# Designed miniproteins, single chains, continued (3), part 82

Each design is a single chain, and the fold is of that chain. pLDDT is the mean over its residues in the fold that is shown.

## One batch from the design tools (miniprotein)

Design m11028
Fold by ESMFold2-Fast:
Structure m11028 (fold): chain A 87 residues (1-87)
Amino acid sequence: KPSPLELVEEAIAELERLAAESTDPEIREALRNMVAALRAALADPSLSPEEVRELAIMLLGELVKYLEGRDPELAARLRRVLDRLRA
């Protein structure tokens, strides 16, 4: 069973793939900013694995809401990543 940190690292890898596939520079920047935020959380020694996972769930939830109006297909893909983090 994946650890909380492994699930966050899987989410980062998927976000990096989505950023590379994106032709919309604003969406690409939003995805890259999300990757940077999640990597910063992983590097923060004051955060527990559970706190890192909770932050990732919160941040990805906001990104999904933003993308629902702009790219519903990408929002659906990120919602699957979010569901994986919640498992």
Scores: mean pLDDT 86

Design m11029
Fold by ESMFold2-Fast:
Structure m11029 (fold): chain A 74 residues (1-74)
Amino acid sequence: MSAAERAAALAEAAAHEAKGRAAFAAGRYEEARAHYERAAAALEPFRDDPAARPRLLEAEVNAGLALMILGLEK
């Protein structure tokens, strides 16, 4: 991957992480999950990159938390 592709992926992930956090805080867990999954997908090609790996793991954990909460909704 080029440096431009990595920079674009990090920027895209940051935007989705911000939207995911806002949706999660608002109780919109399906919307939050979708944003965190998008952040993780953007970073997946760079999962072994030291700058991207911790961001990817955070996105995956947050998506999982949103999914767990959705499983508790009735």
Scores: mean pLDDT 82

Design m11030
Fold by ESMFold2-Fast:
Structure m11030 (fold): chain A 71 residues (1-71)
Amino acid sequence: SERLLERIRKLIEEGRHEEALSFALMAATIALKAGDYESAARFYRLAAEAAEKLGEHELAEELRRLAEELE
């Protein structure tokens, strides 16, 4: 999961925000299915950051809310 987090952070740093959002949401789903709520919350936060960069402010707020609910 740490390797996936780093990969998603790299996509955000490179300006590949759409890919970062898609990858982070996929990773969050996998983490949820595995019962890894801490990792799922971290992936939702990265997804929110990518959504913010895309101007998707409502989506970013929803993703941050989902992350908070998992903690």
Scores: mean pLDDT 87

Design m11031
Fold by ESMFold2-Fast:
Structure m11031 (fold): chain A 71 residues (1-71)
Amino acid sequence: RREELLRRGREVHAVSLFPRLFDPDPAVRAEAALQLGAIGDPLAVGALRRLLADPDPEVRAAAAEALARIG
């Protein structure tokens, strides 16, 4: 099914974003958090909750926004 192949591609993209959540650059971490929130992957909830304790305020804000989008 076409929609299943597109969904699988999105899942592969989400998996590639997880290492970005631990990047030394806070801008990269914030961007990855927002992208995971936009994808809506429930598997990202645990990682995003850890980012709520990140030392960078922009990363914390991005994680909170992403969690709100996932539900």
Scores: mean pLDDT 73

Design m11033
Fold by ESMFold2-Fast:
Structure m11033 (fold): chain A 100 residues (1-100)
Amino acid sequence: SVTLTVTFSGFDLSKYTVGWYRQPPGKPREFIAWINRLGYTGIDPRYEGRVTLSLVDNNTAKLTITDPKPEDSAIYYFAYSKENSPENFDYFSEGTELTF
């Protein structure tokens, strides 16, 4: 398993939903999952059973990918929104490249 950890300095995650996206080489950015402070999650059906999400504290969110495969190699992004069930996110990170 691989875990992506995001720590938000100066943010209270009780006011935000955190989302994750990925962009495989040469392909569009695609949605993976989100989690809000109430513990509700939205997960794309392609990733159900393959990812888990947690809010560790008021500043830290995690996405864990179970049994990553070479095809999971992509640039991964986190995003956030003030909406409890966002259709779109207000901010996206600069991305982190993962290779398996």
Scores: mean pLDDT 76

Design m11034
Fold by ESMFold2-Fast:
Structure m11034 (fold): chain A 60 residues (1-60)
Amino acid sequence: SIREELKKKIDEIVEEHKKRAEELKKSISDPFELTIALMQLMAESVDRILALRKEAKSLE
């Protein structure tokens, strides 16, 4: 179903987000620089999820 496919794709984005966040935590020692990088990553991940939800909604 569309709902099952959407969940699977969102789960994949969440796993990619976690891996990228851990990479940033290992590479950036400054807390403010890390915070900005994590905020940017979050915005990108959210945009990807919102795009998927919008497509799923158009298919109903």
Scores: mean pLDDT 84

Design m11035
Fold by ESMFold2-Fast:
Structure m11035 (fold): chain A 71 residues (1-71)
Amino acid sequence: MKEQIDEEVELALVEIEYALGKKYNDPETLKRAAERARELAKRSTNPHIRQDAEAVAKDAEELAKKIEEEK
């Protein structure tokens, strides 16, 4: 279960990066979080990790776009 543990850690790091990007309204951090989340969702065979990663990717992309449009 090494792959699953590594993916859970990666998801947690992506969630932290998303939370920081959201807190500081940083579109670059949000875009990075979204890219990492999409990569994880694409690679993972665990449905829970894929679902959570996909949600983070979508929310991060939407928020980054909103911040850039209100600039």
Scores: mean pLDDT 80

Design m11036
Fold by ESMFold2-Fast:
Structure m11036 (fold): chain A 63 residues (1-63)
Amino acid sequence: TELVKFLDEYEARHPDLSEEQRAKQIETMARNAIIRNDKEGFEELLKRLLEMKRYDTVEKLLG
């Protein structure tokens, strides 16, 4: 999706991102996806957070 492509491009521009910084960027993008009613993008970003084992962030995003 466009959101995942944007994230991949962001990570390519910032190769020294820590795992914590990557998780925060994905969280920000996921919150913006909620505002835009982009369900597909939100679900793909949640999947990436789960792959990173950021369960706390996923729970926070789901409410």
Scores: mean pLDDT 79

Design m11037
Fold by ESMFold2-Fast:
Structure m11037 (fold): chain A 47 residues (1-47)
Amino acid sequence: TKKAKENAQELADGMEDGLKELPESFSEIWKESLKKSAENAKKLVEE
């Protein structure tokens, strides 16, 4: 539904914003995982 795409876009935007504000002590593995998840969510909305 249109609502599902809007929710996915909101999630993708929130994940990208969260990535920028991640603490310096956050593990590199977790940062990479979050970045990949944000990119995948964005692709799902655009497709």
Scores: mean pLDDT 70

Design m11038
Fold by ESMFold2-Fast:
Structure m11038 (fold): chain A 69 residues (1-69)
Amino acid sequence: GELREKLLKLIGEILRIIGDILELEKKKKEAEKKGDKEKVEELEKEIEKLKKELEKLRKELDEVDEEIN
């Protein structure tokens, strides 16, 4: 029961963060084309923060997967 709900929640959070990263990388590329260096730096910081959150969630997913194997 609970392990399945936790797994689905983690998968949902991972997919959301991946989508957010892709959109931010797209915005960063557009900012680079416009020469907006300040916005590029802000977007890079946001992307790196999300990548760290994604790494943490991936580890949590692996732990849940081990319990349901």
Scores: mean pLDDT 83

Design m11039
Fold by ESMFold2-Fast:
Structure m11039 (fold): chain A 60 residues (1-60)
Amino acid sequence: MQKQLQEQQQKQIEELEKEYEKRIEELRKKYKETNDVTAYAGEALREIGELLDRLQEIKS
């Protein structure tokens, strides 16, 4: 019973991690060309913060 919910929850977590990893990768590509490390760091930290918040919501 709960094992099925755990599998579904784990898939949601994996999908969420994949999406945010992709977003961070896109940010890196964008800022790598301009070498704007400050902008990259700020936006990447924001994305990581959102990911952590969403992971906590799913885990709860």
Scores: mean pLDDT 76

Design m11040
Fold by ESMFold2-Fast:
Structure m11040 (fold): chain A 71 residues (1-71)
Amino acid sequence: DEEVEKELKEAEGLAEKYSKALPKEVVEEILKLLKEAIKAKAEGDEKKAQEYEDKVQELLNKNAEKIEEAF
């Protein structure tokens, strides 16, 4: 699915951007959660996808200061 591939590529690009600001372990967790969200969405499980997206948002909020310092 072209749309899923595009979203996956965007998630990888976002993870690469955050790798400049965040520890590798945190970036890997964010990428893992984004990929799980994309997969759940493709399978029609919108609620599960939202749960993974919420977890990404929590990680980003926890690391917001490091992200702002890097950009």
Scores: mean pLDDT 78

Design m11041
Fold by ESMFold2-Fast:
Structure m11041 (fold): chain A 89 residues (1-89)
Amino acid sequence: SLAEAEKLIKEAEKLLKEAKTPEEYAEAGKLYEKAAEIYEKEGRIDEAVEAYEKAGEAYKKAYGPKHPKAHEPEIKAGILLLEQGVRKV
């Protein structure tokens, strides 16, 4: 499962760098989101947070910063950080 998440991150990173269309940015966002869900399930919260934040960035490029789809992954990342009780630097 962790190997699957790592593969999804690498595919998402490649797609994000090569993306030329909103649809390709949306696909990168989906791959990051899927990887984040695997990391979350495996208890890898720091990796899950990073993946959710990157999904949000990809969705902002796909749909624009006002779209709900752009905010949903960032909200999940924020909740995970709060649940860990981590202090922001």
Scores: mean pLDDT 81

Design m11042
Fold by ESMFold2-Fast:
Structure m11042 (fold): chain A 110 residues (1-110)
Amino acid sequence: MGREYYELGRQAFANGDYEEAVRHFTEAIRELKPLAEQGDLEAQILLGQALSNLGDALKKLGKEDEAKEAYKQAKRYFEQAAELAERQGDTILESLLRMQVSVLDIELKN
């Protein structure tokens, strides 16, 4: 369920339908949070991606403060996912997730 909303959000964003993208990413986040809280690594990663893309859509709509809040939440989930990937011995995935954190740090610094 959460992945389907995430893909709908990405499609809406690509089409320039930023308000639709916000709605779909918000539904993806709602569906993914319980799985991420149970320690599902894939759900934590997808939740981080959905929050990051929500931030991008909000920024396109001029909602800068809401976008920054979404980016902060995305960063926390990517950090959590990176720690879980490290515990599982997936050093490539850990590195990719830490790169996502660095990208969000640049976005939040502005």
Scores: mean pLDDT 89

Design m11043
Fold by ESMFold2-Fast:
Structure m11043 (fold): chain A 104 residues (1-104)
Amino acid sequence: VTVSQGPASLTVPAGGTAVISVTASEANSVDWYKQKPGEEPQLIISNGTTRAAGVPSRFTGSGSGNNWALTIRDLQPEDSAVYFGRAVSSSGSVWGQGTTLTVV
């Protein structure tokens, strides 16, 4: 399984929308993780679309087949973090390379 995540970084104004994408050669689903400095990655979206408890509705996961996306609407300063997609398949799971999101 090969995974490509993009963009590597993006800067978006508060109240804007960020879209982070994963292209996987094989995936049954993609999980999305958020990592703040000094912390371990925390699961925010599982199974492509299922939002974890306490995660705001402005975070949405979408996609199918080889193409998956995390969309964050109405960006807040606390959304500044590194985001990782993890492709899950019958062949195993592979992490994306990460996206650094800066909200200004």
Scores: mean pLDDT 86

Design m11044
Fold by ESMFold2-Fast:
Formats: structure tokens, C-alpha cells, sequence
Structure m11044 (fold): chain A 61 residues (1-61)
């Protein structure tokens, strides 16, 4: 699913950038949202909501 793909991309980013700031994580989220919007043929806003959900789940692990 798009959510699982967003979670996988966020986990990869955090593994490569363990000291990422909140600002850096937000920037990474925007890049992921743009990628998912293009891949799934949806709006960037819809993809951004999926990335926000993925972020909440990944950061709760």
C-alpha cells in the first residue's frame, strides 16, 4: 500500500540519517509525498496525508 511504502521510505531515511532534525525529516517527507503522488496518480496533498500517517506510526515504534 502507499502507507506501507511511505513507512519503508521514512525508515530508510532515518536509518541513513539517525540525527535528522525535525526540519530535515519534514523536508524528506515532502520529497516522499511528491514521489508517491507521481507514482499513484494522486494529489500531493493526498500523498502528504499518507506520509503524515506513516510518520506518526514510524516514530511510535
Amino acid sequence: SMLEEAKAMLRRYLAANPNASEEELEAAGRVIANYLAEKYGISVEEARRAVEAARREVLAE
Scores: mean pLDDT 84

Design m11045
Fold by ESMFold2-Fast:
Parts: structure tokens; C-alpha cells; sequence
Structure m11045 (fold): chain A 66 residues (1-66)
């Protein structure tokens, strides 16, 4: 369901922005969001999942490399 996928994506983004969340919790939230998005066949949801994944990874990479 598109709404479920969007909710999972939003949760993953919130966890990524939460300093008390573990890296494992954030990873699992992103994995769940991707699974739900793959089941919805909605291109907007798919793009949003990719954006959330890149946001999380980009933040970590930029912190390490910069």
C-alpha cells in the first residue's frame, strides 16, 4: 500500500535524524521502506525511498570524508 510505504519512508528519515537511534535501527527502517515501496509499484514512492537511502548514506559518507 502506497500510504504504508510512505509512512515507513518517513519513519526511516526520522530515525536517521535521531541521534539516539542506532545505525542498525536506521538500516532496518530503510530496508522495510524499500520492501514496501517495491510492493506498491508507485514510481513516486520508489523515488522517495531512493532519496531517503541516499540521504542517510550521504550524511554518513560526508561526515567521514569531509
Amino acid sequence: MVEEAKEAIDRAIELADDPSASEEEIRRALEEARRLAEKTDDPEVHARVVGAELHRIGRLVDEELA
Scores: mean pLDDT 72

Design m11048
Fold by ESMFold2-Fast:
Structure m11048 (fold): chain A 68 residues (1-68)
Amino acid sequence: MSYEELLEELRKLAEELEKQGLLDLAKAVHNGIRYVEELLKQGLLSEEQAKILVEWILKETKERLEKL
């Protein structure tokens, strides 16, 4: 899966969370996406590091959903 594909999956998850009324969790996901994009833009992350970070945000979000 490419970085762009993972990013789209994470955005879809945020939309699904918003649809379920989990607004704080959806906002946290959107903030995470923005943070990764900003670090990439500034050259502080490699594409490989950005991909790993997005993948971990996705897993962390799913784990938090299990506790709700």
Scores: mean pLDDT 81

Design m11049
Fold by ESMFold2-Fast:
Structure m11049 (fold): chain A 118 residues (1-118)
Amino acid sequence: MAPALQPGDKVAVIGDSPASVNAAARGLEEAGREIVDKFVLDTASEEAYEAALRKALEKGATHVVINFDSVESARAAARAAAKVLPPGTRVTVNSFDDEATRLAVEELRAAGLQVVNG
């Protein structure tokens, strides 16, 4: 399966749980992808996602993987990404909540980001 990642993508993984962030990063590393950083947020706020996304860009991330567990966290993540990420940045969102995933995908695409949820 062609992953949602492009060859040469530098990936940052962001989430509110060490377990979810480490699981996502491990899957990407096993697929042979370069992980530039992992960010575990103490609070899934817009400000926390914004700070992590800025650090990811500083480290040269071309793809960001964002994990969240609620509609509130999805809104915070999508708003932060819309403010921080350049148009065309590739974004994958991971959640156990289908509504949170749908909402984040819609807001990220409206912001001109390339959402690659596979």
Scores: mean pLDDT 78

Design m11050
Fold by ESMFold2-Fast:
Structure m11050 (fold): chain A 89 residues (1-89)
Amino acid sequence: VTLEEIAEAAREGIARSREALAEGPELGQRTGLKELGRIALMASEAGVSPAVLRKLAEAAGHFQTGTREGLEQGLKHLEEAARLVEEEL
């Protein structure tokens, strides 16, 4: 797994999670956690910086709230993780 593949997966996951959140917080939470799990696995395999892993963990905590506000905060942390991966490219 490459940093470019992780950055792409993160951006795609964010887009899908935002689309799902627009339909409702239940779908947003389910989609967000699914996409985050995929991204976190790829990031772990690639040996990304601890800062990226921390942002992914923070996103997970916010997504677990299941509220619209929590899901929006989770997406913000996931965007920060994607930005950090892109800065390493």
Scores: mean pLDDT 85

Design m11051
Fold by ESMFold2-Fast:
Structure m11051 (fold): chain A 59 residues (1-59)
Amino acid sequence: SLEELKKELLKIIGEILSLIGEMFDLELQGKPVPKSLYDRMEELKKKMEELSKKIDELK
């Protein structure tokens, strides 16, 4: 349903914000940001784009 897709989108947005916070904290501490964190960000971005398309298709 549209409501379920919106809830899933919000969860993904929350995860992206959490990862941004982790990356920011690492940079502030002068620690290297691992490639796996960037890879996960790209995966979440793709899922967000796919969900946004599905939501847009529901008129």
Scores: mean pLDDT 83

Design m11052
Fold by ESMFold2-Fast:
Structure m11052 (fold): chain A 70 residues (1-70)
Amino acid sequence: MLSDEEQLALLEERLREVEAKYGEEYPELVAELREVYERLKAETDPLEKAKLQARFLALVTELELLARQA
């Protein structure tokens, strides 16, 4: 299983991809995604980390769905 550092590195890579692809079209959602990532990076509670990770993935899914419809 991935370590916390490895998991954060994968999320950072995904965030960079999303910012490059959707940052101009959906700036508010991309800003929210970055805020969730920064909070996840600083969080020490495992339960809160899991909730933030789930929110990160949900926001990425929402961005992908919006991009398909616009």
Scores: mean pLDDT 80

Design m11053
Fold by ESMFold2-Fast:
Structure m11053 (fold): chain A 81 residues (1-81)
Amino acid sequence: RARELFLAAAEAAPDPEAREHFLRAAETPDLAAALEHAGRGVEAIARLVPTPRDAAGAAAAGALATVAAEAMRALEAEAAA
């Protein structure tokens, strides 16, 4: 579940840095390392949100951050099981 969400976030990511971080999170079996990669991806997206291209771009970045947050929560739940 978490892996699928991270892969979706990587595909939706507008820049290569964020995409690479989410791909690393999807493939990393260690919980702490996967969360660190996901956090770096979210930080990369946060740096893009203030850069105006248009409202749709800002909304897309926000939606992607939401998917990443869901993926991190799913990963924590899976690790706890």
Scores: mean pLDDT 70

Design m11054
Fold by ESMFold2-Fast:
Structure m11054 (fold): chain A 95 residues (1-95)
Amino acid sequence: LEATTLNNIGVVYDSQGKYDEALESYKQALEIYRAIGDREGEATSLNNIGVVYDSQWKYNEAVESYKQALEIDPNHAEARNNLGLAQWFLTTLIN
């Protein structure tokens, strides 16, 4: 199965609140992108995994996924914005 198709399937599952199925699809896409050396696809899949964790209020896991995406692609604007927001929620919840 093509990695892009798996990412698209993950987006559909995430939009339906099927977070475990979304994570599985994104993780499969991530493994394929890593195997073929597609760094942009790898970063996008890691960002998408972070978004699913954010939806579950798992901000520590979301932050880790966004950081991994940015380590691969420092110019990934969506991951950068998502990281900032997730870090803000973590800081706010400590109050």
Scores: mean pLDDT 85

Design m11055
Fold by ESMFold2-Fast:
Structure m11055 (fold): chain A 63 residues (1-63)
Amino acid sequence: SEEREEEERRLNRLIGRLLDAIGRGDEEAIEEAAEELGLSEEARESALRAAPWLAELDERARR
């Protein structure tokens, strides 16, 4: 149905934004995307803890 396709596109967009924010180490963007996705506090904290390490790996990859 059209409603299901719209919801799937919305979820994919939010997941993409969350992953991009984690890769950039942008804590504010991570919290915003996690809230829109309705993630638990535990999942949100896990994403925030991962962000510094993923940002470091991304910087190494650019070299």
Scores: mean pLDDT 73

Design m11056
Fold by ESMFold2-Fast:
Structure m11056 (fold): chain A 68 residues (1-68)
Amino acid sequence: MLSDDEKLRLLQEWFSMSEEERREFLEEASKKDPETAKRVEEAWKKMLEEGVSLSREEAEDLVRVMLL
């Protein structure tokens, strides 16, 4: 089980990535876990387009993708 600090660090790493780095990362993650990668891509797109924060479930999916 990851600590909240470790989860926050992974989220900060994601937000620090370029658009190209995030796209490449999601493409690689899709090879290992396509369902979770798709959910993360959709959540990130929603955040960018609607300006809403990630839900807890969406943030947990992002952490899972970062650990692949």
Scores: mean pLDDT 77

Design m11057
Fold by ESMFold2-Fast:
Structure m11057 (fold): chain A 99 residues (1-99)
Amino acid sequence: SEEERLREARHMLEVARQLLDDAETYIKKAENYLKNGDFEKAKSYAQKALNLVTAAYIAAAGARFLAPDDPELQAEVDEITKRAKELSKKVDELMKKIE
């Protein structure tokens, strides 16, 4: 049962990383649309990025809950959480420039 919880936690972290990679791609698209004066598309991609960041936070929290006693896995949760917070700030700054 402990092995299954660790496997599930690792899967959640893989999902969180993919969500953050996709969020970074959408942030770059939003930045490009903003530079081109397409505020509507910039806002749409910024919102999509924020949704992905939120999903990554949820996945990371799930991994923390499933394997709280694994220090290596908890370090990965902390890394993902930090990255998600940084991307959330980038989305906030983009939204301020669009409005």
Scores: mean pLDDT 89

Design m11058
Fold by ESMFold2-Fast:
Structure m11058 (fold): chain A 81 residues (1-81)
Amino acid sequence: LEEAIEKLREALKALEEGNVEEAIKYLNEAAKLILTHTEDVTRGIGLVLRLIGIQFDLEQGNVEGAKKELEELIEELEKEL
């Protein structure tokens, strides 16, 4: 989970720098880490669906909405560390 959170932080930084392509790359890397290392399948699927929603917002040009959702997700996951 720690490595996935690191990738989400990198995605957020990329969005702050205006690099949507790099952010999507980091979101995909985070999803892969979650699916590979999460013991709770239901939670893992839920997290990946949230990442898909963030990526969809980015592809639709909703960068501010995607940033907000990503910040909220990172905050929630960091509380579990």
Scores: mean pLDDT 80

Design m11059
Fold by ESMFold2-Fast:
Structure m11059 (fold): chain A 84 residues (1-84)
Amino acid sequence: GKLEEAERKAEEAIRLAEEGKVEEAERKLEEGLRLFREASEDPLEAEIVEGMARLIYGVYKALGKEAEGVREAAELVLEEIRKL
């Protein structure tokens, strides 16, 4: 379902970020966040997870660590998916 697709996108984002493919990793993270939001039964929980992921990415990007930022954000999303 959409939740399993969100998990795959988060895992793909982590792999691409580790390879230094920042733009592709960011695209997969955005796709994963969209699928997670669509699969979520609680819109507030989905918004909190998306907000936290974007905050993590934003902080790492400001520090010049964009690849690490996408990886950490995608890992957070993956952990939240696996709790469901």
Scores: mean pLDDT 86

Design m11060
Fold by ESMFold2-Fast:
Structure m11060 (fold): chain A 104 residues (1-104)
Amino acid sequence: SPQQKMELLVEVTEGVGEILLAVVKHVYPDDPEAIALIEEFLRRVVEILRDYVEGKISLEEAKKRIEELTAELKSQLSPELQKLVDAFVKSALETLEEIDKLKK
């Protein structure tokens, strides 16, 4: 069903975030502040995707919230960590577009 496909897209995006967090913990174990900021960011992005799936927010609002959270996080991170965050954000925004197609 469209609902099951939307749920799978959110779960896959959450899994991508978990892999990203594991990589950050392995490569930058001495930066607990960056790890905590990224972990909180990933959790909040998944909440935004879920709110969009559930019809609590519009596509435009979901994109705006992700972009605002991304800008705030990137201001606190090294350039190398910013690139990893950008890769995840691209995936999350692509997930929103695919969810939008399923809501038609």
Scores: mean pLDDT 88

Design m11061
Fold by ESMFold2-Fast:
Parts: sequence; C-alpha cells; structure tokens
Structure m11061 (fold): chain A 64 residues (1-64)
Amino acid sequence: DMDIDIEASKEVAEEVREERARNPRVFPSPEARAQWSVERGPEVNKRHNKIIEEKLKELKKKKE
C-alpha cells in the first residue's frame, strides 16, 4: 500500500526538518550544506527503508 511509503517519507522529512531547526547554523556556507546533503543521501534512503519495514510490522500486528 502507498500509505506506508507516504508515512515513511513524511517521517524522514520531519527528521530532516528537526535537524535543521536544531542546528540551523552548523554549516559555515551554503556549499558546505549542499555537499553534506549529497553525502547524506544514502543515509536518508536507509532511514526510509527502515521506517517502511517498521510500518509493515505494525500493520501486520493490526490485522484483525
């Protein structure tokens, strides 16, 4: 179901937003931030997959 993918995407976006809010001035320049984002890509994908798996596990538990 697409609902799980949507929820996972929302959670990843929320995490990124929270990290940005917590450390808005961590990066000394826009270029440094862009470089970090490129390197962070694979980690974001790992989080997305983990969230999907967690949601699938929860969904299986809720089968009534």
Scores: mean pLDDT 65

Design m11062
Fold by ESMFold2-Fast:
Structure m11062 (fold): chain A 97 residues (1-97)
Amino acid sequence: SLEEKAKKLEEEVKKNPNNADAYIELGRVYLDLREFEKAVEYFKKAVEVDPNNAEAYILLGEAYLRLGRFDEAKEAFQKALEVDPNNERAKKLLEYL
């Protein structure tokens, strides 16, 4: 279940707080659960641990869009483009803001 997956990943990040992939997976689980504030929290941790991960910034921006937080979403997509200037997904998402 998604809830069991979240619990295991939360235990993993407590043991290994620098595991960016686990924070990304937690954020994705909470997006699927429609707990968008928690998804933002974990994607923020992912970009803090690995600031060169354009996908994590895109996911952070998408979570902000689900919350109606358009200015934060725009900043996240702009950060994704700073990391990967040719990222077509980030460019397209910025067109809707």
Scores: mean pLDDT 89

Design m11063
Fold by ESMFold2-Fast:
Structure m11063 (fold): chain A 78 residues (1-78)
Amino acid sequence: SELAAVYNNLGVVYQKLGRYEDAIKAYEKALELDPNYAIALASYADLLQKLGVDKEPPETEKGKILYQKYLEAKEKLA
């Protein structure tokens, strides 16, 4: 989907600007449009890993949700 590619590119731009919450939302929108979009899955998983989602047990509701999303993205990349 062209629209999925646009949202993925938007996520990359937000990530480079340090706007990580906006980047997450953009990648999630790309994956909503194309759930198997490998580039978006890789970018999303990489961002969540860099934010430490995989390093500590989920202690907050937001952390639990992001950890679940990280595992889902990694599973689709396997």
Scores: mean pLDDT 77

